# Designs tried in a protein design run: designed miniproteins, single chains, continued (3). Part 10

Each design is a single chain, and the fold is of that chain. pLDDT is the mean over its residues in the fold that is shown.

## One batch from the design tools (miniprotein)

Design m8317
Fold by ESMFold2-Fast:
Structure m8317 (fold): chain A 82 residues (1-82)
Amino acid sequence: MDMLAHMSPEQRAEAEELIAAGMKHVQEGDKAYEQGDLQAALDHYQKALAHFRRAADLGDPMAAIAAGVVSVAIRRLQKELE
């Protein structure tokens, strides 16, 4: 079922831009994690989460899923920093 059918073309375009920005932060966070910089990884994942939440607020269900996934990664990193 096409859950995006209710969004305007303008809302879809804005959500796509927010998702692209969030994905860039996920990539930078993954790079920081691979280098052992857990604080930098956490900062990037938190920025990605903000972008995905904004896209989800526009009605994008994929952005809502991405926000959930990044929230789990943030919680895991916070536990590693304890």
Scores: mean pLDDT 84

Design m8318
Fold by ESMFold2-Fast:
Structure m8318 (fold): chain A 92 residues (1-92)
Amino acid sequence: MAEELAKKAYEAAKKALDATPVEDLPRAIGSLLRGIGDGIQKSLEAGTAEGAIKLAKEGVEKAEKSKDPIEAAYYAGYALGAAGYAKLLLEK
């Protein structure tokens, strides 16, 4: 569930960073971190693990479809944040 989405988001993040030119890496990393924060924030607003899982899935799909590595890094981060928050809600 959330852990599988987190794994997919992590692989998408790795792929995006690997595709980014070295001179643009600070921008890609900044985009990834912004995505993580936004993913957590939107999951908090959704208020449920199911809502957070849906956001994580959307983030993974957008990251995989993105042609821009910096945009892909953002959505991969978004999915990581949402999946992480969903996992936190599902833990005892």
Scores: mean pLDDT 85

Design m8319
Fold by ESMFold2-Fast:
Structure m8319 (fold): chain A 77 residues (1-77)
Amino acid sequence: MADIEVLAEALKRALELQDQGKYDEAGKIFSEGAKKAGVTGENLPEAITKAAQYILDKEGDKLSEKTKAGIESLSPK
């Protein structure tokens, strides 16, 4: 299946850029990361949920509060 670690790294970078107000760059980084991870539009919601949960489980305590809140909004459970 899709490379969730690659997608998780792209998601973190995209949210950091979004926190800086760089929305276009954030979207580009996330899109490129999703392609590298083998994620298509069909499975993108499931892959995003898994990537967000992976980040929270592995690095949640090390994230900034704003980045963590952004990730939690993508994985409410």
Scores: mean pLDDT 73

Design m8320
Fold by ESMFold2-Fast:
Structure m8320 (fold): chain A 100 residues (1-100)
Amino acid sequence: MEKYYNAKPLSPADVQQRVADGRRLARITLRSADELRREAERTPDPRRAALLLDIASGLLLITAAVLRMTDPTNPELQRLAEELRRRAAELDAEARRRLA
């Protein structure tokens, strides 16, 4: 059977696997964003710091969009997506402050 070809609906097991994959992606992206934030904290160059924070914010926003698209009805994934968007906004605000 073709995977996601010919508009066949996902089985419950496929949905659970996608949710699990989404949780793993969120965890990996949060770790990567935190590593970039720590690098920004260590750099004396405000332009470089802002760039690192912007990259971290962008990664979180992309992952939040992926989680929303994975299952818009799953409350855990939607809650994770909102948390990622909130953290992205905080990093974006920090980047703007570094350039002020």
Scores: mean pLDDT 81

Design m8321
Fold by ESMFold2-Fast:
Structure m8321 (fold): chain A 55 residues (1-55)
Amino acid sequence: SMKEFLQKAIENTDEMIELLRKKKETANKAQQDVLDGKIKSLEEQKAILKKQIDA
């Protein structure tokens, strides 16, 4: 179902965010800024997916 697809997409997004946060722990400042931008984009995508499930 579409709901199951969206739930898996959210789970995959959470996994990617976690991996980027772990990568950030050993990154230099310039790399941390890039990773923060990627994390922010994924968090925004996750928020959109959650709204679609609730609609």
Scores: mean pLDDT 86

Design m8322
Fold by ESMFold2-Fast:
Structure m8322 (fold): chain A 90 residues (1-90)
Amino acid sequence: MEPTEEEIDELLDEIRAARTVEELEAQLRKLQEMFNRIKDPKKAEEFVDRFEALYEEIRDSLSPEMQLLLESTLGLMRMRKWVLKKEAEK
């Protein structure tokens, strides 16, 4: 089942609230699991855009290790978005 907009909002708020690498890793694991349930390339693009906006918002408050975790997650999300768009073009 695809995630609801409310579930996405709640998870993004939890990521914004994370203060340790351990807390952030737990929330990012939930985010990846949720994102992997999305099959619609437009919904995937909207999710990536929202996550990118969140990262830009909190970037300056994060440790280098936390920044790397978010950048790695964003990279994986962008790759899946690209794959979904290519599958939709077939």
Scores: mean pLDDT 81

Design m8323
Fold by ESMFold2-Fast:
Structure m8323 (fold): chain A 77 residues (1-77)
Amino acid sequence: MKKAMDALNEAGRAGAEAIRIDPKVSPEVVALIGEAQDALLTGSDEEAYKVANEVLKRLKRIREEALEARRAAEAAA
């Protein structure tokens, strides 16, 4: 439970940052966080942690891609 909750909280922060950079990623971020929350409610602690960690990895990638695209756009201006 605690590790899955920590991963979900970190995923939520990464998702919020991605949405601030590019609001269009909001539906994807919400869907991924929902997937991790459902695993916490219905799965075992091990399954919940695995799903939360995978969601965290995906959200960190989305945030990094959004940030890179924004930096490239700012550099081109």
Scores: mean pLDDT 80

Design m8324
Fold by ESMFold2-Fast:
Structure m8324 (fold): chain A 98 residues (1-98)
Amino acid sequence: EAGELAEKGGKYAAEGALLSGAPAEVRAGAAIAAIGGGVGAELYEKKGDWEGAAKEGEAVARAGERAAEIAGSEEGREKGLKGKELGEKAAELARKKA
């Protein structure tokens, strides 16, 4: 549940970052970090490491916030904010099980 939300949030944050006007390497790095956080949360949840899952959910939230900050469009900003929301929710759910 928490890992699933973090992975979804990571995808939104990555899409937001890729829609930004930032240099290609910055966009790619931000997208990779967002996806990595989502995958990390899922893996930690499968191991029962709820603290690890929460930290990765927080990383997804930060990636989403960053994607919204660098957004060159309303669509990119909305995707970044959705990534932030889902990452924060994933971290909160994981913290309740820690």
Scores: mean pLDDT 83

Design m8325
Fold by ESMFold2-Fast:
Structure m8325 (fold): chain A 56 residues (1-56)
Amino acid sequence: SMEERRVALARAMLAALPREFPDADAATLREQGERWLDGLGLSPEARAALLAEFFP
């Protein structure tokens, strides 16, 4: 589905955060990740699950 494709893209983007912002702290990486996810139009459930996976 389109949602599954967006989730896969979102996961790849979040995995890339430490490489794109190597000097950023965890809070800054989370803030940037949330901005990127908001651009993808994910469901609230998918967004929350991805944030919990990458920023426990």
Scores: mean pLDDT 83

Design m8326
Fold by ESMFold2-Fast:
Structure m8326 (fold): chain A 82 residues (1-82)
Amino acid sequence: MLEEVVKKLEEILAKDPSKLGLLYGLAAEAYAGNVEGVRELARALGLSEEEIEKLVKLTKEDGKKVGEALLEVGEKALRKQA
């Protein structure tokens, strides 16, 4: 399930690299376990309501793991732009 959300975020960044800052914000909110911050930033990134609810559930289960996975997505996107 986390892998599905990660793939969707990778697709979003591939289409619009300017959203990289929003992804780092999302990773920080997930790492902190801030569910409301996760909802708002995931919506800003263009995730569907279904995908947002999946991310929220995963953040409640292990926000640190979610945050770390999202940081890795951002790092990979940044390196591909170099």
Scores: mean pLDDT 81

Design m8327
Fold by ESMFold2-Fast:
Structure m8327 (fold): chain A 89 residues (1-89)
Amino acid sequence: GALEKAEELLEKAKEAGRKGDKEALAEYVVEVGKELFKVYVELGKILEGIGVQLRLIGLALDLLWGRISAEEVIKEVEEILKEVKELLE
């Protein structure tokens, strides 16, 4: 489902981060947010889903603008994904 796709996209984001490809990392982070939004919509939590998607877009933009490191972006996305998994338990 959407959560599994978000996990796959996070692994691709980590690989892009390891290679120093900030543009690819930013794109994968945005796609993670898109998949997590779908998880929140299925739970009837549309506004929270929008909030999570905007947070991930913000991280991607901050990365491209040099305001945050690739390592910190990956850490933040991992924490968001963990929070979403805990919500489903």
Scores: mean pLDDT 88

Design m8328
Fold by ESMFold2-Fast:
Structure m8328 (fold): chain A 68 residues (1-68)
Amino acid sequence: SMEAQRLLAETEELLDQLIEEYRKLYEQTGDPRYKTLVDNFEQQRERVRRLVREGRLDAVRGLLESLR
């Protein structure tokens, strides 16, 4: 569905932005808390792909709301 594709794209774009921001902070500082945040968002990105494949679009919306 077009809604599923749009929701996936919006959620992945936001997660990719967060991953890039915290990855840069980790590279600049070496602070392991930023590494933990990157790992967390990468896990959420993989989870979003799985949820979309399973048709759990309401769960993807909930995740997107939690990132805002």
Scores: mean pLDDT 85

Design m8329
Fold by ESMFold2-Fast:
Structure m8329 (fold): chain A 57 residues (1-57)
Amino acid sequence: MSTAQKIALALQIASILLQNPNLTLADIAAQLNISEATVASALAAAAKTTGTDTPAI
């Protein structure tokens, strides 16, 4: 999955959580027919894109 796809997925997850704040990662994964690891990866990718972490390599 590309970074853009992960960010789009993270926005979808945020929308679901806004409407259903009591859902766990497992519930979200079930709703989207994906794994919990994919949910976590999407959220991590969104955090890296919007975060202040600029890895200078």
Scores: mean pLDDT 72

Design m8330
Fold by ESMFold2-Fast:
Structure m8330 (fold): chain A 72 residues (1-72)
Amino acid sequence: LSDEQIQEFANEFAKPTDQNVVLNDLRELQEEDPVQAEKIYQEAIKLPEKERFNHITDRVGVYYLKKAVEKV
């Protein structure tokens, strides 16, 4: 998953706030776990536009929640 693909995907969202959240979430995940970032991205593009934002934020959120719990 390239930075250009992340930027293009984020730009598809109508709200600047949504664009910024998606951009930051995917960029951070790409640096932390590029395999998981690619998987979430590929799943999101197969979904209806309305579901893409929630899919990305939920999946990225769950990833970081699991990492936080594992840091016990």
Scores: mean pLDDT 81

Design m8331
Fold by ESMFold2-Fast:
Structure m8331 (fold): chain A 85 residues (1-85)
Amino acid sequence: SSAERERLIKENSELIESYEPLIEFLAETLKKELKSKVPLEKLVEAGKEGLIEALERYDPSSPLPFLSLALGAIEGAMKELIEKS
């Protein structure tokens, strides 16, 4: 639900903030690599959305570290936005 998502974002605000420089770096890198005309700000927003989705779906019993899931979700969200544009 939207209330559960809002709580998740609030409870993980420091973690989300810690990922902002990485998200910005990935957005700039993908924009240059794929020669995309999508605004950097929109790629950053897509990346943050990907991170939040990774947080919602993260299973602590998984053998994958959260960072691996987060990176895949962030990059995937950005690439999907570029492909739709």
Scores: mean pLDDT 84

Design m8332
Fold by ESMFold2-Fast:
Structure m8332 (fold): chain A 82 residues (1-82)
Amino acid sequence: MEKRAFELAAKNTVELAKNLAAEDLYQAGIDGIKKQVEYWKKTKSKEEADEFEKIANDYLSQAEKNRETAELQKRLEELLKQ
């Protein structure tokens, strides 16, 4: 159940990455993912912690890519409004 709740929160963070107006919520989501992985490293077996870290890194990578795309789109829109 915790894994499903984590994946839902991570997916929400990936979606928030597209919304540049939600900067504080996006950063809180990223920090939350990182803190949860560190908590699991202290409380779970190495194998379970490594699996969760891999899942978390996949979501963090998706969020970063979405954020970079949104920032590039904003810059392009600003150039077109000249």
Scores: mean pLDDT 82

Design m8333
Fold by ESMFold2-Fast:
Structure m8333 (fold): chain A 68 residues (1-68)
Amino acid sequence: SEAQIEAIRRAVEDLLARGRISQEEADAILAAVDAGRPDEAIELLVEAVKKVEGETAARVVRAELRAA
C-alpha cells in the first residue's frame, strides 16, 4: 500500500539521520521498494533494525510495517 511504502521510506530516513544504518543498507531497502517488492524491503529494514536496536524492536517494526 501507499501507506506501507511511506512508512518504510520514513523509517529509512530516520535511521540514516541517526547514523544507525549505512547508505548501502538504505539503498538496498529503497531499491526493493522501487522494484515493487515491499515485503523484501520490510525484511531488509527489519534486519538493519535488529543489528542496532535488537530482536524485540525488530519484531515490533515488522508488525507495524506489515499492518500499514
Scores: mean pLDDT 81

Design m8334
Fold by ESMFold2-Fast:
Structure m8334 (fold): chain A 55 residues (1-55)
Amino acid sequence: MSKEEIAKRIKEGSYKIGSALGGAAGAALGRHEAQEAGLTDEEVKEASDAGRKGG
């Protein structure tokens, strides 16, 4: 998968995790997954924000 596709999937997954486990958990997991995938700081922030918004 391209980094752009990975970023999009992490953002979507983080939102779903936030919805299921709470925004703080979704934000933390989304940030961690984005950092592990080697995404940019902006993409990491977007993943974290999506997780928080989900909860």
Scores: mean pLDDT 79

Design m8335
Fold by ESMFold2-Fast:
Structure m8335 (fold): chain A 88 residues (1-88)
Amino acid sequence: KTKEEIEEENKQARELAEAKYGTNTEETVKTLIEDLKSEDPGVRGRAAYILGALGKNEEAVKALQKVAEEDPSANVRLAAKEALERMK
């Protein structure tokens, strides 16, 4: 994907996150980091995707790195790796 496409996806996901979780990005990130610990792999995968789209945050990067290496679901590990790449 081009840098422009990634920036547009990040903007759209940020707008969606603000609409759903409110404009407090710090609280949104904390909630999404807790969702990365969910028993439901679908919830963990979606949390990884949204965190990647919200952009670089040190706590989110640390949580996503752990998920990418340790998560029992291959699909969730892939989502975390893609999220980390989006934050670059």
Scores: mean pLDDT 75

Design m8336
Fold by ESMFold2-Fast:
Structure m8336 (fold): chain A 87 residues (1-87)
Amino acid sequence: SMEELLEEAERLIEELRELLERALKDPSVSQEQIDALEDALVAVYTAKSEVERNRDGSEEARARAVALLRQAIARAREVKEEIERVL
């Protein structure tokens, strides 16, 4: 459901923020990896906001926002997994 997807996004944003704090303090994490994590965090946050903004929008706008959020979550999970492997 949309509600479950938004809850998943909220939890992931919290996890990514905690991971970013840890990554910034760890010399094994490269600047490229930090940049990728920051980009992923912004993408999930932006896509979540887009889904929330389009709740009462057209069917097409809602579908596009949900698709964008699913894509952002998938990418963020990939980045999270890669960074957790080097910590």
Scores: mean pLDDT 89

Design m8337
Fold by ESMFold2-Fast:
Order: structure tokens, then sequence, then C-alpha cells
Structure m8337 (fold): chain A 58 residues (1-58)
């Protein structure tokens, strides 16, 4: 499912543990709005392409 795929993709990215935890926690709670917001914020803050993670959540 999209949640499992997003978590696996996220684990392979060089993101801070804090940013990964925020996104994973939102996904596990099925709070897709917060998960998308956190992923987009992490992408901008750490200058990383998270488009595949965002697509898996959407």
Amino acid sequence: DGIAEAIELLSKLPLSEEQKRKIVTALKNKDFESALKAAKEASKKENLDLSEVIKAIE
C-alpha cells in the first residue's frame, strides 16, 4: 500500500531522523494532510527531492 511504500522510500533518503519521524508518525496515524505538509517542508528545508514520497502519500 502507499503508506508502506512511502515509509520505505523515506528510509532510503538522507533526511534527518527528526524529519523522518514526523512524516512516519503522521502516516501511521493516517493523517495524510500532516504527512504531506511535513514531506513538503522537509523537501524545502533539506533541499531534497521527495516527489516519489509525496506521490506515494497522494
Scores: mean pLDDT 79

Design m8338
Fold by ESMFold2-Fast:
Structure m8338 (fold): chain A 80 residues (1-80)
Amino acid sequence: MKSFEQIAKETEERLLELGDKLNEALAKGDEEEVKKYLQEMIELLRETIEKLRELYPDDPLAQAAIKHMEGLIKKLEEER
């Protein structure tokens, strides 16, 4: 079972990787790739929220992380 720290690290690393791909797509003007990477980032955040709710339901740090990620999802959806 993955620790909270491990889940947070893996999510951050994957978000950075997707962010790099998103920036490359934006630089190329590839609207379809931009939409694809935005959707992948949103899905990653949703999956991480579900994991944290399941594994750490009573952890205030996990609750704060969930709220922060929900805010990021909203911002990413507004950029579409």
Scores: mean pLDDT 80

Design m8339
Fold by ESMFold2-Fast:
Structure m8339 (fold): chain A 65 residues (1-65)
Amino acid sequence: SRSVALAAVHELLEAGYSGSMTLDEILAKAEEEGDEGSVNGVRTLLEEGYSGSMTLDEIRAELLA
């Protein structure tokens, strides 16, 4: 759902990931740092159908349109 996806984007931004980072970049960094919450956030967005090549800013812009 859009609400679930928006919550995941918000959580990743609050965790300190840049809006210019792709989901693939965030996933790699979160896995390296042992940040299970952020790994789960990225997986949620991938399950909602967003591409790993999309940035958080692109996903958020689409959700708020």
Scores: mean pLDDT 86

Design m8340
Fold by ESMFold2-Fast:
Parts: structure tokens; C-alpha cells; sequence
Structure m8340 (fold): chain A 56 residues (1-56)
């Protein structure tokens, strides 16, 4: 299922709300969070990069 979360991406997007799908792979979690961030704040690329770095 999806878990609501907040991701800090830096000065441009300091607090972005995301929905992460935790039922799948690492890629599914990052993709779902990035898509939610893009819809909510136009921050999909920033959130994707931040999560890829954090989960690498």
C-alpha cells in the first residue's frame, strides 16, 4: 500500500508530500514517490534524485 511521507529536497522544494508504494521494489517506491511529488509540487525529478541517492 501507499504511505504518505514528506521529502526534503533542498531550498527549492524544502517539504514535498509524497505517496510511496512500499509493496514493490526499490524502483517502484522511488517511481511512485516521484510521480506524487511531480503532481503535488512539480518536484518529481528532485524527489527521484534525492531518493535514488538515499537508497543507493
Amino acid sequence: GKIPSTVTTGDEYPDVKVDMDVSGSRETMIESAAASAEKNAGAGEAVKAKLEAALA
Scores: mean pLDDT 66

Design m8341
Fold by ESMFold2-Fast:
Parts: structure tokens; sequence; C-alpha cells
Structure m8341 (fold): chain A 79 residues (1-79)
């Protein structure tokens, strides 16, 4: 499929950004990762490309877990 290599590289970058954001507490970095994952998933759905959808879902799940982890850390600091 067109863009497959770009999609794979984008997924790896999203995962790295999400993990770094959790380690550093960087919500802006995590928001960037979220947007990239969402865009990838939407492109996959629009094109009905199963592999691209799978990549987007995988990236988004990593971001979602990172968001949950950051939320917990923030609540613990405020509590």
Amino acid sequence: SEGIREAEERVEEVKRKAREAVETGDEELLEEARREAEELLEEGKRRRDGYLIELGEEALEVVRRAEEELRRRKEEEEA
C-alpha cells in the first residue's frame, strides 16, 4: 500500500514520544503523539487499508495508556 513505510515510521515515533512523555511528564509531547496516531487511524479507515488501521490502532492504544499513566501521576501530585 502507498505510504506503508511512512506509516510504520510514524507509529514508531508515536510510541517513542508517548513513552518519553510518560517518563518526563510532558503533556504537550503526548498531545502531539495522540494527534499523529489519530491521523494515521483516520487515513487507514478512509482508505479501508487493514494494515494501516492496525498500525493506527496500535499507536493510539500506546498513547491512550500513556495518557492514563500521566493522569494518575498528575492526580497523585495534586492529592
Scores: mean pLDDT 83

Design m8342
Fold by ESMFold2-Fast:
Structure m8342 (fold): chain A 108 residues (1-108)
Amino acid sequence: NLDEIASLPESTISTQLKLFVVQAQDENEDDETKRLVVQALIKLLKSNNPTVQKNAAWALGEIAENNPAMKELLVKEGAIEPLVNLLKSSNENVQKNAAWALGNIAKG
């Protein structure tokens, strides 16, 4: 439950998002499961909790790094618009992670 993640301690949120990254980067994982993970992370970018937003942006950046197939999936699932919106955040760490994630998605 994504709403439940926002109520967890910061360290637990970070751990859960790291598990999503591992799942999305696993070459043996089903494409549908990878899509569901990406969709979940995109929803978490829209959370009212800055800890959730910054960790979700970081996770999407990690998934995109050196992975052309995952970059394509992130674009197709609509990650760009929510990440661009986070560049307007009053939270500097959210802005930095969103910019970093966009940079990784944009790298050819």
Scores: mean pLDDT 82

Design m8343
Fold by ESMFold2-Fast:
Structure m8343 (fold): chain A 60 residues (1-60)
Amino acid sequence: MLTDEEKKEIKEIIEKELGVKVKDESMDEIIERLKKASKEELYYLFSKEDAEKILEILSK
């Protein structure tokens, strides 16, 4: 399970890159969806740097 700090980092990336506001209650669902996303989908949605950070966090 991800730490609260790791969840906050993913939330900040999503809010910054996609211009949306995410509820903390939705973060577990969003994380599960991100885990199912391909690397290509993540690189399409986010900058290379932020996509790589998400992948690193999700691999733990």
Scores: mean pLDDT 79

Design m8344
Fold by ESMFold2-Fast:
Structure m8344 (fold): chain A 108 residues (1-108)
Amino acid sequence: MLSDVEQIERVVERMMASLSPEVRAEVERAVAPFDRPLALALKYAAALTIDRIESGEITTREEAVEVMERAALAAADLLGEIEGREVSEEERERLVEAARRIAEWIMS
């Protein structure tokens, strides 16, 4: 049986595989400075935000940024809990900045 983190990683990898190569490359570049749980959180948030844009649920750049930031922080907290660590305030600030940049790039 896969661990909870490995199961989440497989789901995120499948979501990422459904994205265009250009979007995937930009997300991979943006997450490179982060450790595995935080990188997975950002990848999940990006895939979720793109899905909601494609469904018409997100129509503005501001909405995309808000969804991306909330999803990234929520996923980071969940993955941090699974890994037995807290997400620091400095890590949260870096996640928010990365999430904002990804969302703005997607909406450009």
Scores: mean pLDDT 81

Design m8345
Fold by ESMFold2-Fast:
Structure m8345 (fold): chain A 77 residues (1-77)
Amino acid sequence: SLEELVKEIKELIEEAKKKLPKEAQEALDRFEEGLKEVASEEDTLAALAEHTRDLLKKLNISPEIAERLDELLEKLK
């Protein structure tokens, strides 16, 4: 379900945060907060997925984690 997919994305973000500098962790925390607001809204979540990809490019997340998150975001389309 959409809610389960959002939950998996949040868990992946939490794993990524453990390996990232504090500034990147704070940015991911803000994104995670945004996911809670739109988790049940399919159309809004699709737009959020596009914004999230831009955020991941700026946060220099490990390639492996970024690839997994991108795969999950593709399922939201």
Scores: mean pLDDT 65

Design m8346
Fold by ESMFold2-Fast:
Structure m8346 (fold): chain A 91 residues (1-91)
Amino acid sequence: AAEEAVEAANEAAMIAVKNAKDVSKAIGSGLRAVGGAIGALLYAKRGDYKKAGEEARKAAEGARHAGKVSGGDTSKQAERLEEAARALEEA
């Protein structure tokens, strides 16, 4: 779940960078998505699944925002991050 979140966040960041006319704006949103996913992974490794789920949800919001600012479609990556958040919250 947490490792899948990191993969989904990286894909969202790459979609944003490829589609953005202003790469700097896409980088900021992509870093938010990736940072949240890394946070989810670190909390999951510590056994704090509630915090891991919260960070995965933040990563999903970052992925959706990256799509908006870049004009790229990050919907599937955001949905995967939301699914990872639910799996972590139920663990």
Scores: mean pLDDT 78

Design m8347
Fold by ESMFold2-Fast:
Structure m8347 (fold): chain A 80 residues (1-80)
Amino acid sequence: KEKYLKEAISALEKAKEAVRQGNRDAALFYLDIAIENAKKAGLPDEVLELLRRAKEAVKQGNFDEALRYLDEAIELVKKI
């Protein structure tokens, strides 16, 4: 439980950094890790939806939009 939450947060921070660097492949890789660990940690559907939207934005090359979704997801996770 606690392990999955920590892994989700770590992956989210790495995904955010990859997006800031314009590294699409790394961003998608870390987003998939974040989504899996968020599901295993039992995080709210709102967090999972934000991560899916961030992933879609990255796939479309909309890195600014992806960063906004990632920031919102990280803020929600840190309040848990």
Scores: mean pLDDT 85

Design m8348
Fold by ESMFold2-Fast:
Structure m8348 (fold): chain A 104 residues (1-104)
Amino acid sequence: SLEEEIEKILELIKEGKIEEAFNLAVEMIKKYGDKGDLGKVTMKVLFPETRRHEIPLWDKLVGKFEPLRYVAAAIEVLGEKFGLDVEELLKRFTEAVQSLLDSS
């Protein structure tokens, strides 16, 4: 399910497996989203001011962590599309990123 794939992404982030988390987020958008959803993800990554939910630590997602911007946007877009608690999912995303940064 979408929720199971998001859980796996969050665990990959905690483990520092950023490329694997990014690749799973791309596959998640292909499986559960459409071209419009992909466009929304791209716009939230390029123009973060267009997103509805604030993502703490966004400015820390640079260099090797930059692919996590796409992961956050994918969670937001698909979470909104499927009526999930986006605020809770992005909070858990932020906690996973904080755990990764504290260990890096």
Scores: mean pLDDT 81

Design m8349
Fold by ESMFold2-Fast:
Structure m8349 (fold): chain A 69 residues (1-69)
Amino acid sequence: SLAEKLKKALGLSDEDAEKLAELIKQSKNMEDLISKAVAALSSEAIRKLLEAVKKYPSEDPLEFAEKLE
């Protein structure tokens, strides 16, 4: 599942990984994803997400998820 991939790639909790997976599916672009993630995820998960976004720049949330690892 996408949540399992995010958990492995970013080292997230089950809860944060499931939330992020849903946000990736619902978000129109990376700006929308980051905005929603800041509102919904833990501070630690937000930090990990922002570092991953810096390492794997993408215009689309699904493309971003594919680039992880």
Scores: mean pLDDT 84

Design m8350
Fold by ESMFold2-Fast:
Structure m8350 (fold): chain A 84 residues (1-84)
Amino acid sequence: MDKVEELLKKAQAALAAGDKKTARDYILDVLQEARYLAQEGRLEDAIEALRKALDLARQLGDDTLAALLERELDEVEAELKRRQ
């Protein structure tokens, strides 16, 4: 989670500064980390990371990025539900 929190903090700082490109790049880095967490079976951590990234993508107004994050979140949530 430490790496995810650092990336989310950097994305939020870039968003606050109006640097949409840098904010988007950090949100994509969070998506990549969430994928690694899911591969390691850390599904709840992956879901938390994706939910926070999705919130930032929505604040950014990047509908394409938000839709990508929603699909990834749905897939990880389905996997967690299948294991319960």
Scores: mean pLDDT 86

Design m8351
Fold by ESMFold2-Fast:
Structure m8351 (fold): chain A 62 residues (1-62)
Amino acid sequence: LEGKEQKVLASADFTSGGRTLRLSTVAVKEGDKWRLYLVLTDAATGEVLARREIGVLSGEEL
């Protein structure tokens, strides 16, 4: 997702195994549309641990 226009729509933090993790819904611009991803990051380092596509929105819906 690096190098693409994106917006964070929602995020929630939780603790697992002594680490704080962040689950975010991220919209990434692709032409006239926004593709939605669930992104799991390490909240302390910002490292992306996992991401999954969940849908597509038209450009005006954000």
Scores: mean pLDDT 76

Design m8352
Fold by ESMFold2-Fast:
Order: sequence, then C-alpha cells, then structure tokens
Structure m8352 (fold): chain A 87 residues (1-87)
Amino acid sequence: ARAEVERRVEALVAEKAAEIAALDVPEDEKLEKMRAALAELLREAARLLRERGLDLELADVLEELARMIEAGAPLEEIEAFLRRRGE
C-alpha cells in the first residue's frame, strides 16, 4: 500500500537527517549533504512506487525533483517546482 511506502521513506528521511545533523562540519556542507541525501531518498521512493505499481506519475515527479536537487538547483526553485505540480 502507498502508506507503507510513505512510512518507509519517512523513516529513511528521519535517519539521514539525524545523521547529517550530527556531523561536525560547516552548515553549508551540511546543506550540501542534506541535498544529496534528499535526492537519494526521492529516487528510492520513486523506485518503491514503481516496483509496487503505485502512483507512477508521482514516481516521475520524484525522479525529476531528485535530478534538480543533484544539479544544485536552489531550494527556492525546488519549492516552486513542487507548488507548480500541486495544482
């Protein structure tokens, strides 16, 4: 079910966020690591959705979002993309 995939992704997000927050590095490096981790988690979420045949349109959006994040798109641009998709 979709709820199962969402819970797994939420758990992975929380784990990675805690891991990065605990690093003894400058805040700009933490933000870069957060972006990389978020992109990885979004790709994993898309993979799980495709594997289960759930919400393939959302899977496509998540993969594109991951690509934008990996390309170094500003957070403001990413938020605008999400708002545009949420019609």
Scores: mean pLDDT 72

